# Designs tried in a protein design run: designed miniproteins, single chains, continued (5). Part 7

Each design is a single chain, and the fold is of that chain. pLDDT is the mean over its residues in the fold that is shown.

## One batch from the design tools (miniprotein)

Design m16225
Fold by ESMFold2-Fast:
Structure m16225 (fold): chain A 80 residues (1-80)
Amino acid sequence: SSEESLKKFIEVIEEMIPKFPPEQAKQLKELVKKLKEALKNKDLEKAKEYYDEIMELIETLPEELREEINKKLEEATKEE
C-alpha cells in the first residue's frame, strides 16, 4: 500500500541521513518530521506532498548517494 511504501521510504531515508551533506541533512530531517506527522494523522495526500519534496532534495545529491538510496529502497520493498 502507499502508506506501507511511505513508511519503508522513511526508514531508508532516516538510515541514510548521516551520509548526507550537512545542509541537505538538516532540510531532510525537517521534511521527514513533516512526513511522519502526516502519516500519524493518516493524511496520505499531505504525506505524498512531503514525499515529493524529499525526492526533489534527493535529486540534488551526488549520483553515488542516490544509487545507494535506490538500492536500499529496493531491498526494503522486497516481499522476501
Scores: mean pLDDT 79

Design m16227
Fold by ESMFold2-Fast:
Structure m16227 (fold): chain A 67 residues (1-67)
Amino acid sequence: SNAEFAEKVRKQLETMRKAAEELGLEEVLKLIDEREPEIIKLAEQGNFEEAEKMLEELQRAGVRALL
């Protein structure tokens, strides 16, 4: 269901945020803050493909910030 997917997305975003806070990745935290409302809205609307794509972009940004 859309609610189950949205809950999964929220938990994944929370995990990413905690990791970025612990590592001091300020640019990644700003990106999460900017994109989180849009990703959640897409998930709640059932646009799972776009929500997943945006999550992958955030994950890639986090990896780049560690390099």
Scores: mean pLDDT 82

Design m16228
Fold by ESMFold2-Fast:
Structure m16228 (fold): chain A 76 residues (1-76)
Amino acid sequence: MEVEEKIKELEKKIEELKKKIEELKREIEEIQKQLPSLDPEQQKKALEEMHRLSREIAELEKEIGKLEEELEKLKK
């Protein structure tokens, strides 16, 4: 297997994960903007959704970290 191909695959995966994180962060921002106009029950649901999105972001960030470590080893 060519090292350059593996580097490209890892870089592509990292970029895709970073884009997903940006999308999730955007969703959280949109929910935050809507919070003041929501009733208490809707606010509770919105906060639960924000918590799920934050957890998903944390998991994606961990995955990126692992891929970046692998990428560094291949570039050396």
Scores: mean pLDDT 82

Design m16229
Fold by ESMFold2-Fast:
Parts: C-alpha cells; structure tokens; sequence
Structure m16229 (fold): chain A 61 residues (1-61)
C-alpha cells in the first residue's frame, strides 16, 4: 500500500541521514580510524535506525 511505501521511504531517508552523520562524526573525532571501520560502524547504525524507525512508523498505521 502507499502508506507502507511512504513509511519505508521515510525510514530509509532517516537511516541514510544517520549513517552520514555517524561517518562525519567518526572522521572528525578520530582521524586515525580506518575508512573500513568508519564505513562499517556507520552502516550498522544506519541499518539499526532504518529498522527501528520502520517499526515505529508501521505500528502507527
């Protein structure tokens, strides 16, 4: 349904924004951290944000 599609899109956008924020924060606060480590952590946090937000948004339907 359209409502489910919009919920998924919003959760994806929030996950991507969180991923970018975490990548920038890690690069700024630890310049010695490897690119691979930064990307892995940011991806995991972004995915967690997506899953959590999707669950919250779907429960409101």
Amino acid sequence: SEEIEEAIKKAEEEGEETKKFVEEALKKNDPNASKEEIEKIAEEVGEFTFELRLEVLLKKL
Scores: mean pLDDT 84

Design m16230
Fold by ESMFold2-Fast:
Structure m16230 (fold): chain A 62 residues (1-62)
Amino acid sequence: GPIAEEAARLAREAGEAETAEEAQRYVDRIKELLKRASPEDRPAVEAALGEAERALRELQAR
């Protein structure tokens, strides 16, 4: 649904982020979407959150 699609876009943007601060903003936005997600959209939003958190961790490891 629309929330899952937005979460996927935010996860992609997190992967393209050059700073941990920028990636953290996308993580925070996906967490807000997860709170509003329907049970149907929730697994996709959780997957997007995992991808964004992975991107954040990779930036923090520098």
Scores: mean pLDDT 86

Design m16231
Fold by ESMFold2-Fast:
Structure m16231 (fold): chain A 55 residues (1-55)
Amino acid sequence: MSEEEIEEMVERIIEAGKAGDEETMKRLLTELRQRLSTEQVNKAIELLAEKVKEL
């Protein structure tokens, strides 16, 4: 998965979170973990935390 694809997945997770769709958020997080290395997952989580701070 490319860095751009990771960022798109992070955006989708944030959108699901804003909508209160916990099931979609869990599904997207599971997909990230399955497709990415541990290091890439950590980077995606950091991007999520940074973007959530701006809300």
Scores: mean pLDDT 75

Design m16232
Fold by ESMFold2-Fast:
Structure m16232 (fold): chain A 55 residues (1-55)
Amino acid sequence: SMAELEELKEELDRLGVRALLQGHEELVARASELMKDPNPSIEDIRELIEELRKV
């Protein structure tokens, strides 16, 4: 749903900023790519969020 996608993008953005400050360039690049996609895979966003939560 659109609401679910918006919530996931907000979480991805927050975690992406944290990863940027910590120097995780690869994770930041992946987050940026998903954020610029107007219709990204929800599964891909969730997977990256899980990766970002580990660092």
Scores: mean pLDDT 84

Design m16233
Fold by ESMFold2-Fast:
Structure m16233 (fold): chain A 60 residues (1-60)
Amino acid sequence: SAGEERAREAAERLSRQYGVSPEEILRLARAGDAEGLARLLGVSLTTARAAVHDLRELLA
């Protein structure tokens, strides 16, 4: 779907910026695991919560 494609593209951008797997980013976003995403990317929990929210919105 268009939403799934946009979520994949967003995860790929984060992957390039932070040097982590886009599949792992999407897995954590689908799980709603902001703390896990914060640890994976090395970012604040506030930043990770925003990313999880945005990715889940695209996946809905």
Scores: mean pLDDT 88

Design m16234
Fold by ESMFold2-Fast:
Structure m16234 (fold): chain A 62 residues (1-62)
Amino acid sequence: MSESVKKLIERAEELAKKAPEPLRSELEKEIEEVKSKEEPTVGDILRLIGMILDAELALKKL
């Protein structure tokens, strides 16, 4: 797994601690799926990025 993907997972884990439900559960599930793969697909990475953006936007509005 690349350094960029590892940093993305770290950011997602930090956001999951602060995110409201249901985003927290959705983000945690996606993190687990990406971490379960030695080489996650482009689709897996893009989905995780989308969830990170949704979580950040939700936290900014709260």
Scores: mean pLDDT 77

Design m16235
Fold by ESMFold2-Fast:
Structure m16235 (fold): chain A 59 residues (1-59)
Amino acid sequence: SLVEAARKDYEQALKALAEGDGAAAATAAWHSRQLAEKAGDVELAEEARKLYEEGVAKA
């Protein structure tokens, strides 16, 4: 499902951020946000947006 795909991308973004890869974290978080928005999961989309901003700041 779109929600499951968004969640997997979100988890990949968290892992990339923990590993110090801000660019990979931002990319995965951006994809997660797009999928979460399409699925109507407003809460996940907001969390992915925050993670994207963290990834960009560390890239």
Scores: mean pLDDT 86

Design m16236
Fold by ESMFold2-Fast:
Structure m16236 (fold): chain A 70 residues (1-70)
Amino acid sequence: SREEEAEELLKIRIDIYVSILKNVPKELQEDTAKELIDNLEEEARKYLSPERAQKILDEFKKKVDEILKE
């Protein structure tokens, strides 16, 4: 389905966003993470059901939290 295709593309986007965040200077990581979360939320809510959008956002937020840990 189009929703399944969108979900797979958003998962690829998460991998790209994780790579970006890991390569950003530590002092910019929190602000960058907020912008990336906002961007992912807009795209996820546009193409996915609320439940699937929340799942994708939760997966990304978990990865963000792991990166922001020292």
Scores: mean pLDDT 86

Design m16237
Fold by ESMFold2-Fast:
Structure m16237 (fold): chain A 79 residues (1-79)
Amino acid sequence: SMVVEKIRMIGLMSIRSGNGALTRAAAELLEEMGAHDEAQELRNALAQTPNMDEASEEEIEAAKKQLRALAESLEKLEG
C-alpha cells in the first residue's frame, strides 16, 4: 500500500529530526492498518536511538490523529 509506505517513511524520517512521538504514532497507526512488519521496523529503529526521550501518551495521540487525517487524505487522492 502506498499509504503504508508513506507513513513508514514519515516514521523513519521523524527519528532523524528527534521526533519520537511522531515515530511512535506512525508505528501505532501502521499496526491498526494491519502493517505489522512496518510497525515493528519503526519500533526497532526507535529502540536503536539512545538520545530520544520517551514521548508522552498525549503527544503520541496528537501525532497519531494528524497522521490518520493525512492517511485518509492520501487514500482519497489515490482512489
Scores: mean pLDDT 79

Design m16238
Fold by ESMFold2-Fast:
Structure m16238 (fold): chain A 63 residues (1-63)
Amino acid sequence: SEKLRQIGRLAREVIEEGKAAGLSDREIAERVVERLKEEFGIELPVPETLEGLERRIVAALLE
């Protein structure tokens, strides 16, 4: 629960920063995946959409 909360906070922060900077969903997703790997050691394929990113994060945490 705590780790999931931290991951969710990081993802939301990167998404909001990326949107404010005018980045595409793919560019934002790439940044989220990179930071999740750096901070939590979670390796994910880069999704094409932010919805796909959310689903992959949830799937990885439930496995």
Scores: mean pLDDT 77

Design m16240
Fold by ESMFold2-Fast:
Structure m16240 (fold): chain A 80 residues (1-80)
Amino acid sequence: MKEAEELVKEAERLAEEGKRLLEEGKELLKTAKTLEEILRGIGLVLRGIGLRFEAKLLYKKAAELSGDESLAKKGEKLAE
């Protein structure tokens, strides 16, 4: 099941990028003093959430293709 393996790789990549953007946005919001900085921080958080949700859907599809429920569980953790 090479297709499921490729979906897992892409999901991992998106999850890592999403986590990075989410943390960066949260840190920026903690120190933001201007409207521009606040809007930038919000934008990073929203992008991070979006990428993590996309990764969740890819893990779910990989689980369906492989029959490995642990992949679906891994995707569910990204929703927190």
Scores: mean pLDDT 82

Design m16241
Fold by ESMFold2-Fast:
Structure m16241 (fold): chain A 67 residues (1-67)
Amino acid sequence: AEAERSARFNAALDRAYQLATELLKQGKSREEAIEAAAKVIVETTDLPEELARHLAQYLVDRAEAEL
């Protein structure tokens, strides 16, 4: 159960990161990338929206650093 939960969580973060990177490459704003990534995390995990937004900000920061 915990391994399955961890796998779903990691898959959600990976998907959010890929989406954020794609949006940034398309010239979308940092705010739009954060909003999109946060939505993916909220829809696929049991995290509260506030924590999902913090994770989305972290993922967008990482995506920007790798561009």
Scores: mean pLDDT 79

Design m16242
Fold by ESMFold2-Fast:
Structure m16242 (fold): chain A 89 residues (1-89)
Amino acid sequence: MEELEKDYERIKAAPSKEEGLLELARFMQKLQDYLDRHLSPEARDRYADRLGALFDRVMAAPSYEQFLREVDELYQEAKRILEEADAEA
């Protein structure tokens, strides 16, 4: 969780959408690795699909302001997914 919070802060602190997307890619990889280790394949795939949809919205954001809003949504869902994963364990 702490690592993902640091990556989230780096995304928000990025001076451009391009740099923010590079930090987001690192965030998504770390989150995916965590889920792969802790969840059943079915639960992992469901969460991966949800995160992928939100990631696509971030990628498609037409402005830096919209990019930041989509990143906020993605981060909140990532936190919910991790809380749900902990509850299922």
Scores: mean pLDDT 77

Design m16243
Fold by ESMFold2-Fast:
Structure m16243 (fold): chain A 57 residues (1-57)
Amino acid sequence: SEREERLLLIAKVEKLIQEEGEENFTDEYAAKKLGVSPETVKEAREELDRARERNRA
């Protein structure tokens, strides 16, 4: 489903950020690595940021 695809993409983006570090991460770099558009990576990253924000309070 579209929701499952999005959750998997978010998990992959999170893993890349953890491995490369936030300063070395770009939407374009992740897009090339994952075979998706930079816009798709940006959407996933924004959703990840919202999830982290909720956890941080």
Scores: mean pLDDT 76

Design m16244
Fold by ESMFold2-Fast:
Structure m16244 (fold): chain A 58 residues (1-58)
Amino acid sequence: MKEEIEKKLEELIRQGKASDELRDLYMAYRAARVRGDEEKANELLDKMIEQAKKEGLL
């Protein structure tokens, strides 16, 4: 589920369908994952899901 949502959000960003806010959240999420900051990454993933739902993308 979580991995599938991540792939879907990445695809939406690649297609240019994501807002500036969602793109910023995604970039922060990727940076947190690269650092191994799992707590921050999970927080940012939840925010991305909420933002995508508000935009009707999920």
Scores: mean pLDDT 78

Design m16245
Fold by ESMFold2-Fast:
Structure m16245 (fold): chain A 76 residues (1-76)
Amino acid sequence: SSLEQAQELIKKGEQLYKQGKYEEAIRQYQIAANLAADDLELTARALENMAKSYEALGDLKAAKVYRAGAERVRAR
C-alpha cells in the first residue's frame, strides 16, 4: 500500500540522515509525505524529518517552513 511505501521511505530517509546524506534523506521524506497524505501523523513525521535535515544543511528558512507544516498537520 502507499502507507507501507511511505513508512519504508521514512526509514530509508532516517538511515540516510544518520550517514550525513541530508539532501538524499529530504528526497525520501518528500516522496513519503506525498504517499502518506491521508495519514496525518505519518505526514507530520515526514515533514518534521525534512525540517531536521534542512537544519543540518544550514537551511534554517526551509527548516522553519517544514517544522510549521508538521505542527499544522498535527493540529488538524
Scores: mean pLDDT 88

Design m16246
Fold by ESMFold2-Fast:
Structure m16246 (fold): chain A 66 residues (1-66)
Amino acid sequence: SRAEELGRRAEEALRAGRLKEANRLAAEARKLYIEEQLPKIKEETKEKAEKTKEKMLEEIARLLAE
């Protein structure tokens, strides 16, 4: 949730042309997502965690590339 909010803020910063802000927010969103979600998912399903993590990171990277 917090990581998702930071991701949306990064998208807004990108639209405003503030690449430095967008990169910072996106990097923080990735770290929070990995640190908060990955340990919980690892307890449940390791394979699913890897795929979900990779897909989320790709989406965040795509937003930054826009």
Scores: mean pLDDT 72

Design m16247
Fold by ESMFold2-Fast:
Structure m16247 (fold): chain A 71 residues (1-71)
Amino acid sequence: EVEKLIDEFVERAKKELGLSDEAVANLRITLEELYKDLPVEEVKKYLESLFKMIERGKQEGAAVRAARAAA
């Protein structure tokens, strides 16, 4: 389910990329709004790409901005 993939993604991003609780909450809401209606396989690809972008940039604001741009 897409919601579970998003939850796993934001928890992983918090742990591995050091996102703040506020950034994690905002990112979760943004991703749920953008991706809840997409096929699971496409969401998985988008989340993988987004994780790499955040990891490379290490920018909390860029994570939300990138998610919105991907929609």
Scores: mean pLDDT 73

Design m16248
Fold by ESMFold2-Fast:
Structure m16248 (fold): chain A 115 residues (1-115)
Amino acid sequence: SPVLELLEEIRRLIDEATNKIKQAKSKEDLINVIRELKKRVEALFDEAIAAATDPEIRGQIVGLKEAALASLDRIIDYVEKTDDIEKAKEFAINSLNLIKRGVDALIAQVRAAEA
């Protein structure tokens, strides 16, 4: 399924971003990781929306895209306002884990619909 492949790629990018955040040495490094993730994830969500033939699944992808992008923007805002890099990393990783759970739930729903 093209939709499954795209959602699995989004999940992979979140895992890569999480690992990069763990290694970040500055707020600038952390913000750059999130900005790059946002660009790549937005493009993949748009491809998944275009590939979805089921209107209900398409609506769920749109909802997850909006929630994920809003969450990534919230990470950037939090990181810019904090002086504690360890708290910034903790907030970013926890937020990425929430997005990842949403992606995993949608992957399970798409797999069930295609079975």
Scores: mean pLDDT 92

Design m16249
Fold by ESMFold2-Fast:
Structure m16249 (fold): chain A 76 residues (1-76)
Amino acid sequence: LGAAEEAALRAERPRLEEAAAAGRLEEEFLRVAYRVARELFGEEVARLVEEAVRAYLAGDREEAERLGREAERLIE
């Protein structure tokens, strides 16, 4: 991950820790991933990241990787 992405995710750590303690880590991780991607790369990339994270959580790693590659293409 790039320095900007790591810094943005690190800022969300307390929220993720609270969600994990409450058993809502997956839901909060989706929100954090969408928010960070939107702020760094814009709404179109954020939508793809949200879909990729949902696919990953559903166990569809092939779809998650495909959506992740589409998001990376848009960042370039």
Scores: mean pLDDT 74

Design m16250
Fold by ESMFold2-Fast:
Order: C-alpha cells, then sequence, then structure tokens
Structure m16250 (fold): chain A 119 residues (1-119)
C-alpha cells in the first residue's frame, strides 16, 4: 500500500539523518523523485534546503568552490520550490531524478540550468 511505502521512506529519512548530511540528501532526493503530489514535493523541498546549505559549507571548507556553489544554488532552488515556485520545483525534481539514476551528465546540465537562473 502507498501508506506503507511512505512510512518506510519516512523511517529511512530519520535513520539517514543520524548518519550525516549526504545520506539525508540521498533519502530526500529519492523521495521527491518518486513523489508526484506538488504539496508533498514542496514539503520535501523545505527539508532539502538546509541539507544543501550544510553541504555547501562543508565543500567550501574543504576547498571545493565549484561543489559549494552547486549546493548553494540548489539550496536556493529548494527554498523557492518550498514556497510554490513551479519552475524551481521542476528543476529540483529533475536534479533528484538524475541523482537517483546516477546520471552525472544530466546532473551537470541541471546544475548549469540552475546557475543560469541565478545569473
Amino acid sequence: AEEEYQAALDRAIADSGKRGDEVELHALLELIARTKDPEKQRFIASRLAPVFERLAEKAAADGDPETAELYRVMAEIAREASKGDPEALELLQKFAEAYVNGDPEALRRIAEEARRRRA
């Protein structure tokens, strides 16, 4: 049942948060990639924004400015998506689908599109 599936994902997210930000990111991106309900997508986006912000800070501290910029841009997209911006939500969902599918070329294209939105 859909309710059992959602409960299992909620548990996975709670467990992922205990293991660090990258594992929480993966769980939330899997959730938003599988969710077609815009209200649920907005809620998940509101949870993704602070995770992207923490990952951006870590990348900056590690001397990786390109990865830090990507995560900052995605944090802004997630914040806009959480407020109901349909273009931001579409970009976030495309990013999540590419991430879950392990498609680095799609991730790069989506990151470039997100950067252009901020330029």
Scores: mean pLDDT 76

Design m16251
Fold by ESMFold2-Fast:
Structure m16251 (fold): chain A 56 residues (1-56)
Amino acid sequence: DEVILRVAAHDLGLSLEQVREMARLLEEGASHRELAERFGISERQVAGLERAIRAS
């Protein structure tokens, strides 16, 4: 799973630490909109990360 998070961090222009935090919040049921606003990315990008994590 760390490899997927590293790839996502590079693609989203975020740090690995930020992507790990976002993955944790997604598991806790945080909304895509809240995470998009918090991390400065699109809701579509948050949804893409959630899909990648669930596929692992």
Scores: mean pLDDT 81

Design m16252
Fold by ESMFold2-Fast:
Structure m16252 (fold): chain A 68 residues (1-68)
Amino acid sequence: MTKEEIIELLMRLGGLSRKQAEELANELIELAKKGQYEEARKLLMDRAGLSETAATGLVIAAIELSKK
C-alpha cells in the first residue's frame, strides 16, 4: 500500500479532508518508524473513527512503508 492509498482510505473511511488525511498519514508513518504501534492504532481510532481492525490494517501498511 502506498502513502497516497492510505490518504485516500482515511478520507473514505474517516470522513477526513485531504489535508487532515495527509497530516494523519504522516503522523502514522512517523509513529510506525518509532515502533509506537499501539499509539498509532489509538490515533486512527480516535481521530478517524476507524474500527480496531481497520486501524490495525493501516498500522501494518505504515510499517511496510517505514521499512523502505
Scores: mean pLDDT 82

Design m16253
Fold by ESMFold2-Fast:
Structure m16253 (fold): chain A 55 residues (1-55)
Amino acid sequence: SSSLQQEAQEINQRIQELGKQYKEAVDAGDLETAKKLLKEIEKLDEELQKIIDEL
């Protein structure tokens, strides 16, 4: 339970960091980088959802 909570926190922190990078890429007009970051965020969000379902 504590291990899953720590993993969830780490994934959430990574999602927030990638979200900042995504915003910077969009603001810079780097749409290809933005798309790659969005896909990575979506994958991490799916992993986070699986962990939440086990809590």
Scores: mean pLDDT 85

Design m16254
Fold by ESMFold2-Fast:
Structure m16254 (fold): chain A 82 residues (1-82)
Amino acid sequence: SHMEELRMEMEAGVMQVYASVMILTGEKLAKTDPKKAKELLEETLKKLEKKLEEFKERGAKEELIKELEELIEEIKKKLKET
């Protein structure tokens, strides 16, 4: 439905903002407390992976699935750097 598509698009936008904030926070935190930075990024990854599975179950557009997958890869990269 149109309303469900709009909801998923809004949720994807929220996840993009959330991931960006968590990456920046993790980068700053890694300078003083790398263990807490890693825990923050691991929790962020878990939330994004859960949202990806929810989107797949809800029949989200391929474009939205790809956007979430790209965010997950960004967090994974930051975890390797931490």
Scores: mean pLDDT 86

Design m16255
Fold by ESMFold2-Fast:
Order: structure tokens, then sequence, then C-alpha cells
Structure m16255 (fold): chain A 57 residues (1-57)
């Protein structure tokens, strides 16, 4: 992953977490954040995008 892609994915995860926490789904928020972070650390763009898409936001 490029640095720009990493930043966008991590920012997306933060946004998804905030939305899910506001909706009363903190466990889901944690799952999405952890999955995106791990995929980004492994350089797996497809997995990171899929995790964000599964969050619906």
Amino acid sequence: LSEEERERLLRGAENARAVLEALGRPERAKQIEDEVRRAVEEGDLERAVAALDSAGG
C-alpha cells in the first residue's frame, strides 16, 4: 500500500468507528477498526476496503 492509501483507509476506519459507536454498536466499531488496521499493516488493500464496505459507511 502507498502512504496515501494507508492514510485514507485508516481515516475511513476512524469514521466508521465513530458512526457505529453513535449507532450504539461499539463491538462492531472495534471489529471494523481492528480488521482495517491489520489489513493495512499487511498491505492488503482489498481486505481493508472489504472491511470498510462491510461497515456500511
Scores: mean pLDDT 79

Design m16256
Fold by ESMFold2-Fast:
Structure m16256 (fold): chain A 62 residues (1-62)
Amino acid sequence: DLLKQFGLALLHEDPRALELLKELLEQGEDLRSLLPLVEQLGFTEDPEIAKLLEEYRKKNPE
């Protein structure tokens, strides 16, 4: 389960967290509960992550 792996990677400050986040965004998983954590951890500094997040928001509007 990618969501579980991502959560564990965040808790352990695993460098794989960034790659797991990219995979989750590509798959269109429900990340609404995780978006504040993604922003707080600075993942949006990565231009690829920022682009994928914008595409995710377009597909999953409020």
Scores: mean pLDDT 72

Design m16257
Fold by ESMFold2-Fast:
Structure m16257 (fold): chain A 77 residues (1-77)
Amino acid sequence: MSAAKRAVEQYKEAVEAGDEFGAEVARAMLLMVYGIAVSTKDYEEAVEIARLAIEAEPDDEVFREMLREAEELLEKA
């Protein structure tokens, strides 16, 4: 599985278990994997990561901003 998909599953599991630390770690992993994709100019991966993050947490403004940024970067690449 992709690193982003694994982080999404870890986030869901942590939330279901009431594990605040695990949820924070999984969210940090999503942000890290997104940052790496952008830094390596892998914009298709960055868009996929942002979409999976929004699917896990639709109300997160940071995840929505990530998708907008990644799509803009992909279009101008």
Scores: mean pLDDT 78

Design m16258
Fold by ESMFold2-Fast:
Structure m16258 (fold): chain A 92 residues (1-92)
Amino acid sequence: MKEKALELGRRAERYAREAIAMAKNAEEASPEEVKRKLLELVEATVEAYKLDTTVGEYNAELLMVAITLAKQQEKFKEQAEEAGKLLEEKLK
């Protein structure tokens, strides 16, 4: 399980970097692509919490950074808010 949790952490880093890059290049990124990457991050975070709380917490921090940066772009604000709500709903 430790290796799986670590793999989820690495995937969350990739998804976060991609979402952040899309937020910084808002002109070229679609809201649908940003939403997809943020939802991938949410799923990776939820799965990590099931395997290792520390990795899950780390993934949640990465997700919050990506959401915060996406919210800075009006184009992606709604999608970022949806991802944040989904994370809260799944983690309770």
Scores: mean pLDDT 74

Design m16259
Fold by ESMFold2-Fast:
Structure m16259 (fold): chain A 63 residues (1-63)
Amino acid sequence: SDRKKLLELIGRILRLIGEIFDLEYKLKHEKSLSEEEKEKIKEEIKKLEEERKKLMEELRTIK
């Protein structure tokens, strides 16, 4: 049903938002991070943001 699909997409989006927030928080507030570690975190954030964008577009199409 459309409602099940909607709830699953919302759940996946919320999980991604949480993961992105945690990584962004670490990147901004953890002063002990090396430049290499910062670059790896930035790459991970970009990957998660692209996945979130795709799921949000799917969410918009099933309204």
Scores: mean pLDDT 82

Design m16260
Fold by ESMFold2-Fast:
Structure m16260 (fold): chain A 69 residues (1-69)
Amino acid sequence: MVVFSEEELRERLRAALREAFAALGRTPSEAELAAPLGEQARRLLELMGFSEEELAEAERLFERSLALL
């Protein structure tokens, strides 16, 4: 099994953010694409309409995933 590096996670999050913005007819800013992994993940989930409780759970899962790198 391939353990995703921080760079691979960043690339996947950027791709997901671009797709989410494209679906909404918006263009992501350079700052949004260059933000820390946690902020990028939070923005993606906000764009997908997740609640604050769902965002908190996702952040917890993200921190656990990051600890495995």
Scores: mean pLDDT 61

Design m16261
Fold by ESMFold2-Fast:
Structure m16261 (fold): chain A 63 residues (1-63)
Amino acid sequence: MLTPQERKILEGEILAALGRMALTIGDRELAVRLLTEALRLLEEAGASEETIRATREALERAR
């Protein structure tokens, strides 16, 4: 059974992946929304510094 923290990290990782896919197809508005929510979840759950940095970098590229 996943802890609430592990579930939040998984949700954040899924949203980050979807946000990067949105960037690939040129939907920058959708990418910003997805990556912003992903970053919030990952930071709240204490995800790894590497994961948070990668998500933040993707969000900067979407802006």
Scores: mean pLDDT 84

Design m16262
Fold by ESMFold2-Fast:
Structure m16262 (fold): chain A 85 residues (1-85)
Amino acid sequence: SKLDELLEQLKTMDVSDLQQVLDDAEQLLANRDGLFALLATQPPEQRELFLQQVELVKVVAEKLGREDLVAKLDEFTAELKARFP
């Protein structure tokens, strides 16, 4: 799958690049309401791709010991699924 391909690509990234991905994700979550408003304008296929990207970021966060960010990503994913069932 494309998600598996992206996971394989992440294995070749430096820790500093992975940390930047997590920092970017944390910044997006800081503007949660704006992010949900943007997602509401997107077609369902784009929201599905976004959920796949969130799951990818969660795997990186788990591997780098960012338990705080894993919890935030789980909460965000649950709210996203509740808003867009």
Scores: mean pLDDT 77

Design m16263
Fold by ESMFold2-Fast:
Formats: structure tokens, sequence, C-alpha cells
Structure m16263 (fold): chain A 59 residues (1-59)
């Protein structure tokens, strides 16, 4: 998994998005205040990495 690329994709959509990657489970957690931006980031990441599990957390 390219963690830097995943972060770059999320932050290009909304720089306030926090990205956490659990390497043991392969789960990517995206957290932020804007749910629409989180969904857009998840879609963009899944287009590049369709095998990832993504968790969205609204702050």
Amino acid sequence: IDEDEIRAIAQAIDPSIKVRIDRASGVVTLSGRNMEALVQAAIAILKKFPELAIELVRE
C-alpha cells in the first residue's frame, strides 16, 4: 500500500481530512468534518486501490 499516495488523494480533495492506515488489517480510516469530502476521497482512493477497506469517521 502506498500510504503517501493515499494521503495525497485525500488531501487533494480536502486538506483537513485526516488519514490513518492500519497496516495489520489493511483498513484506511478517513476522518473530518465534511462528510461529502470524505465520500469523494473514499471514491477517489477506491478507484486507484479497489481492494482497500475504507472507514469514514465524521468529526
Scores: mean pLDDT 81

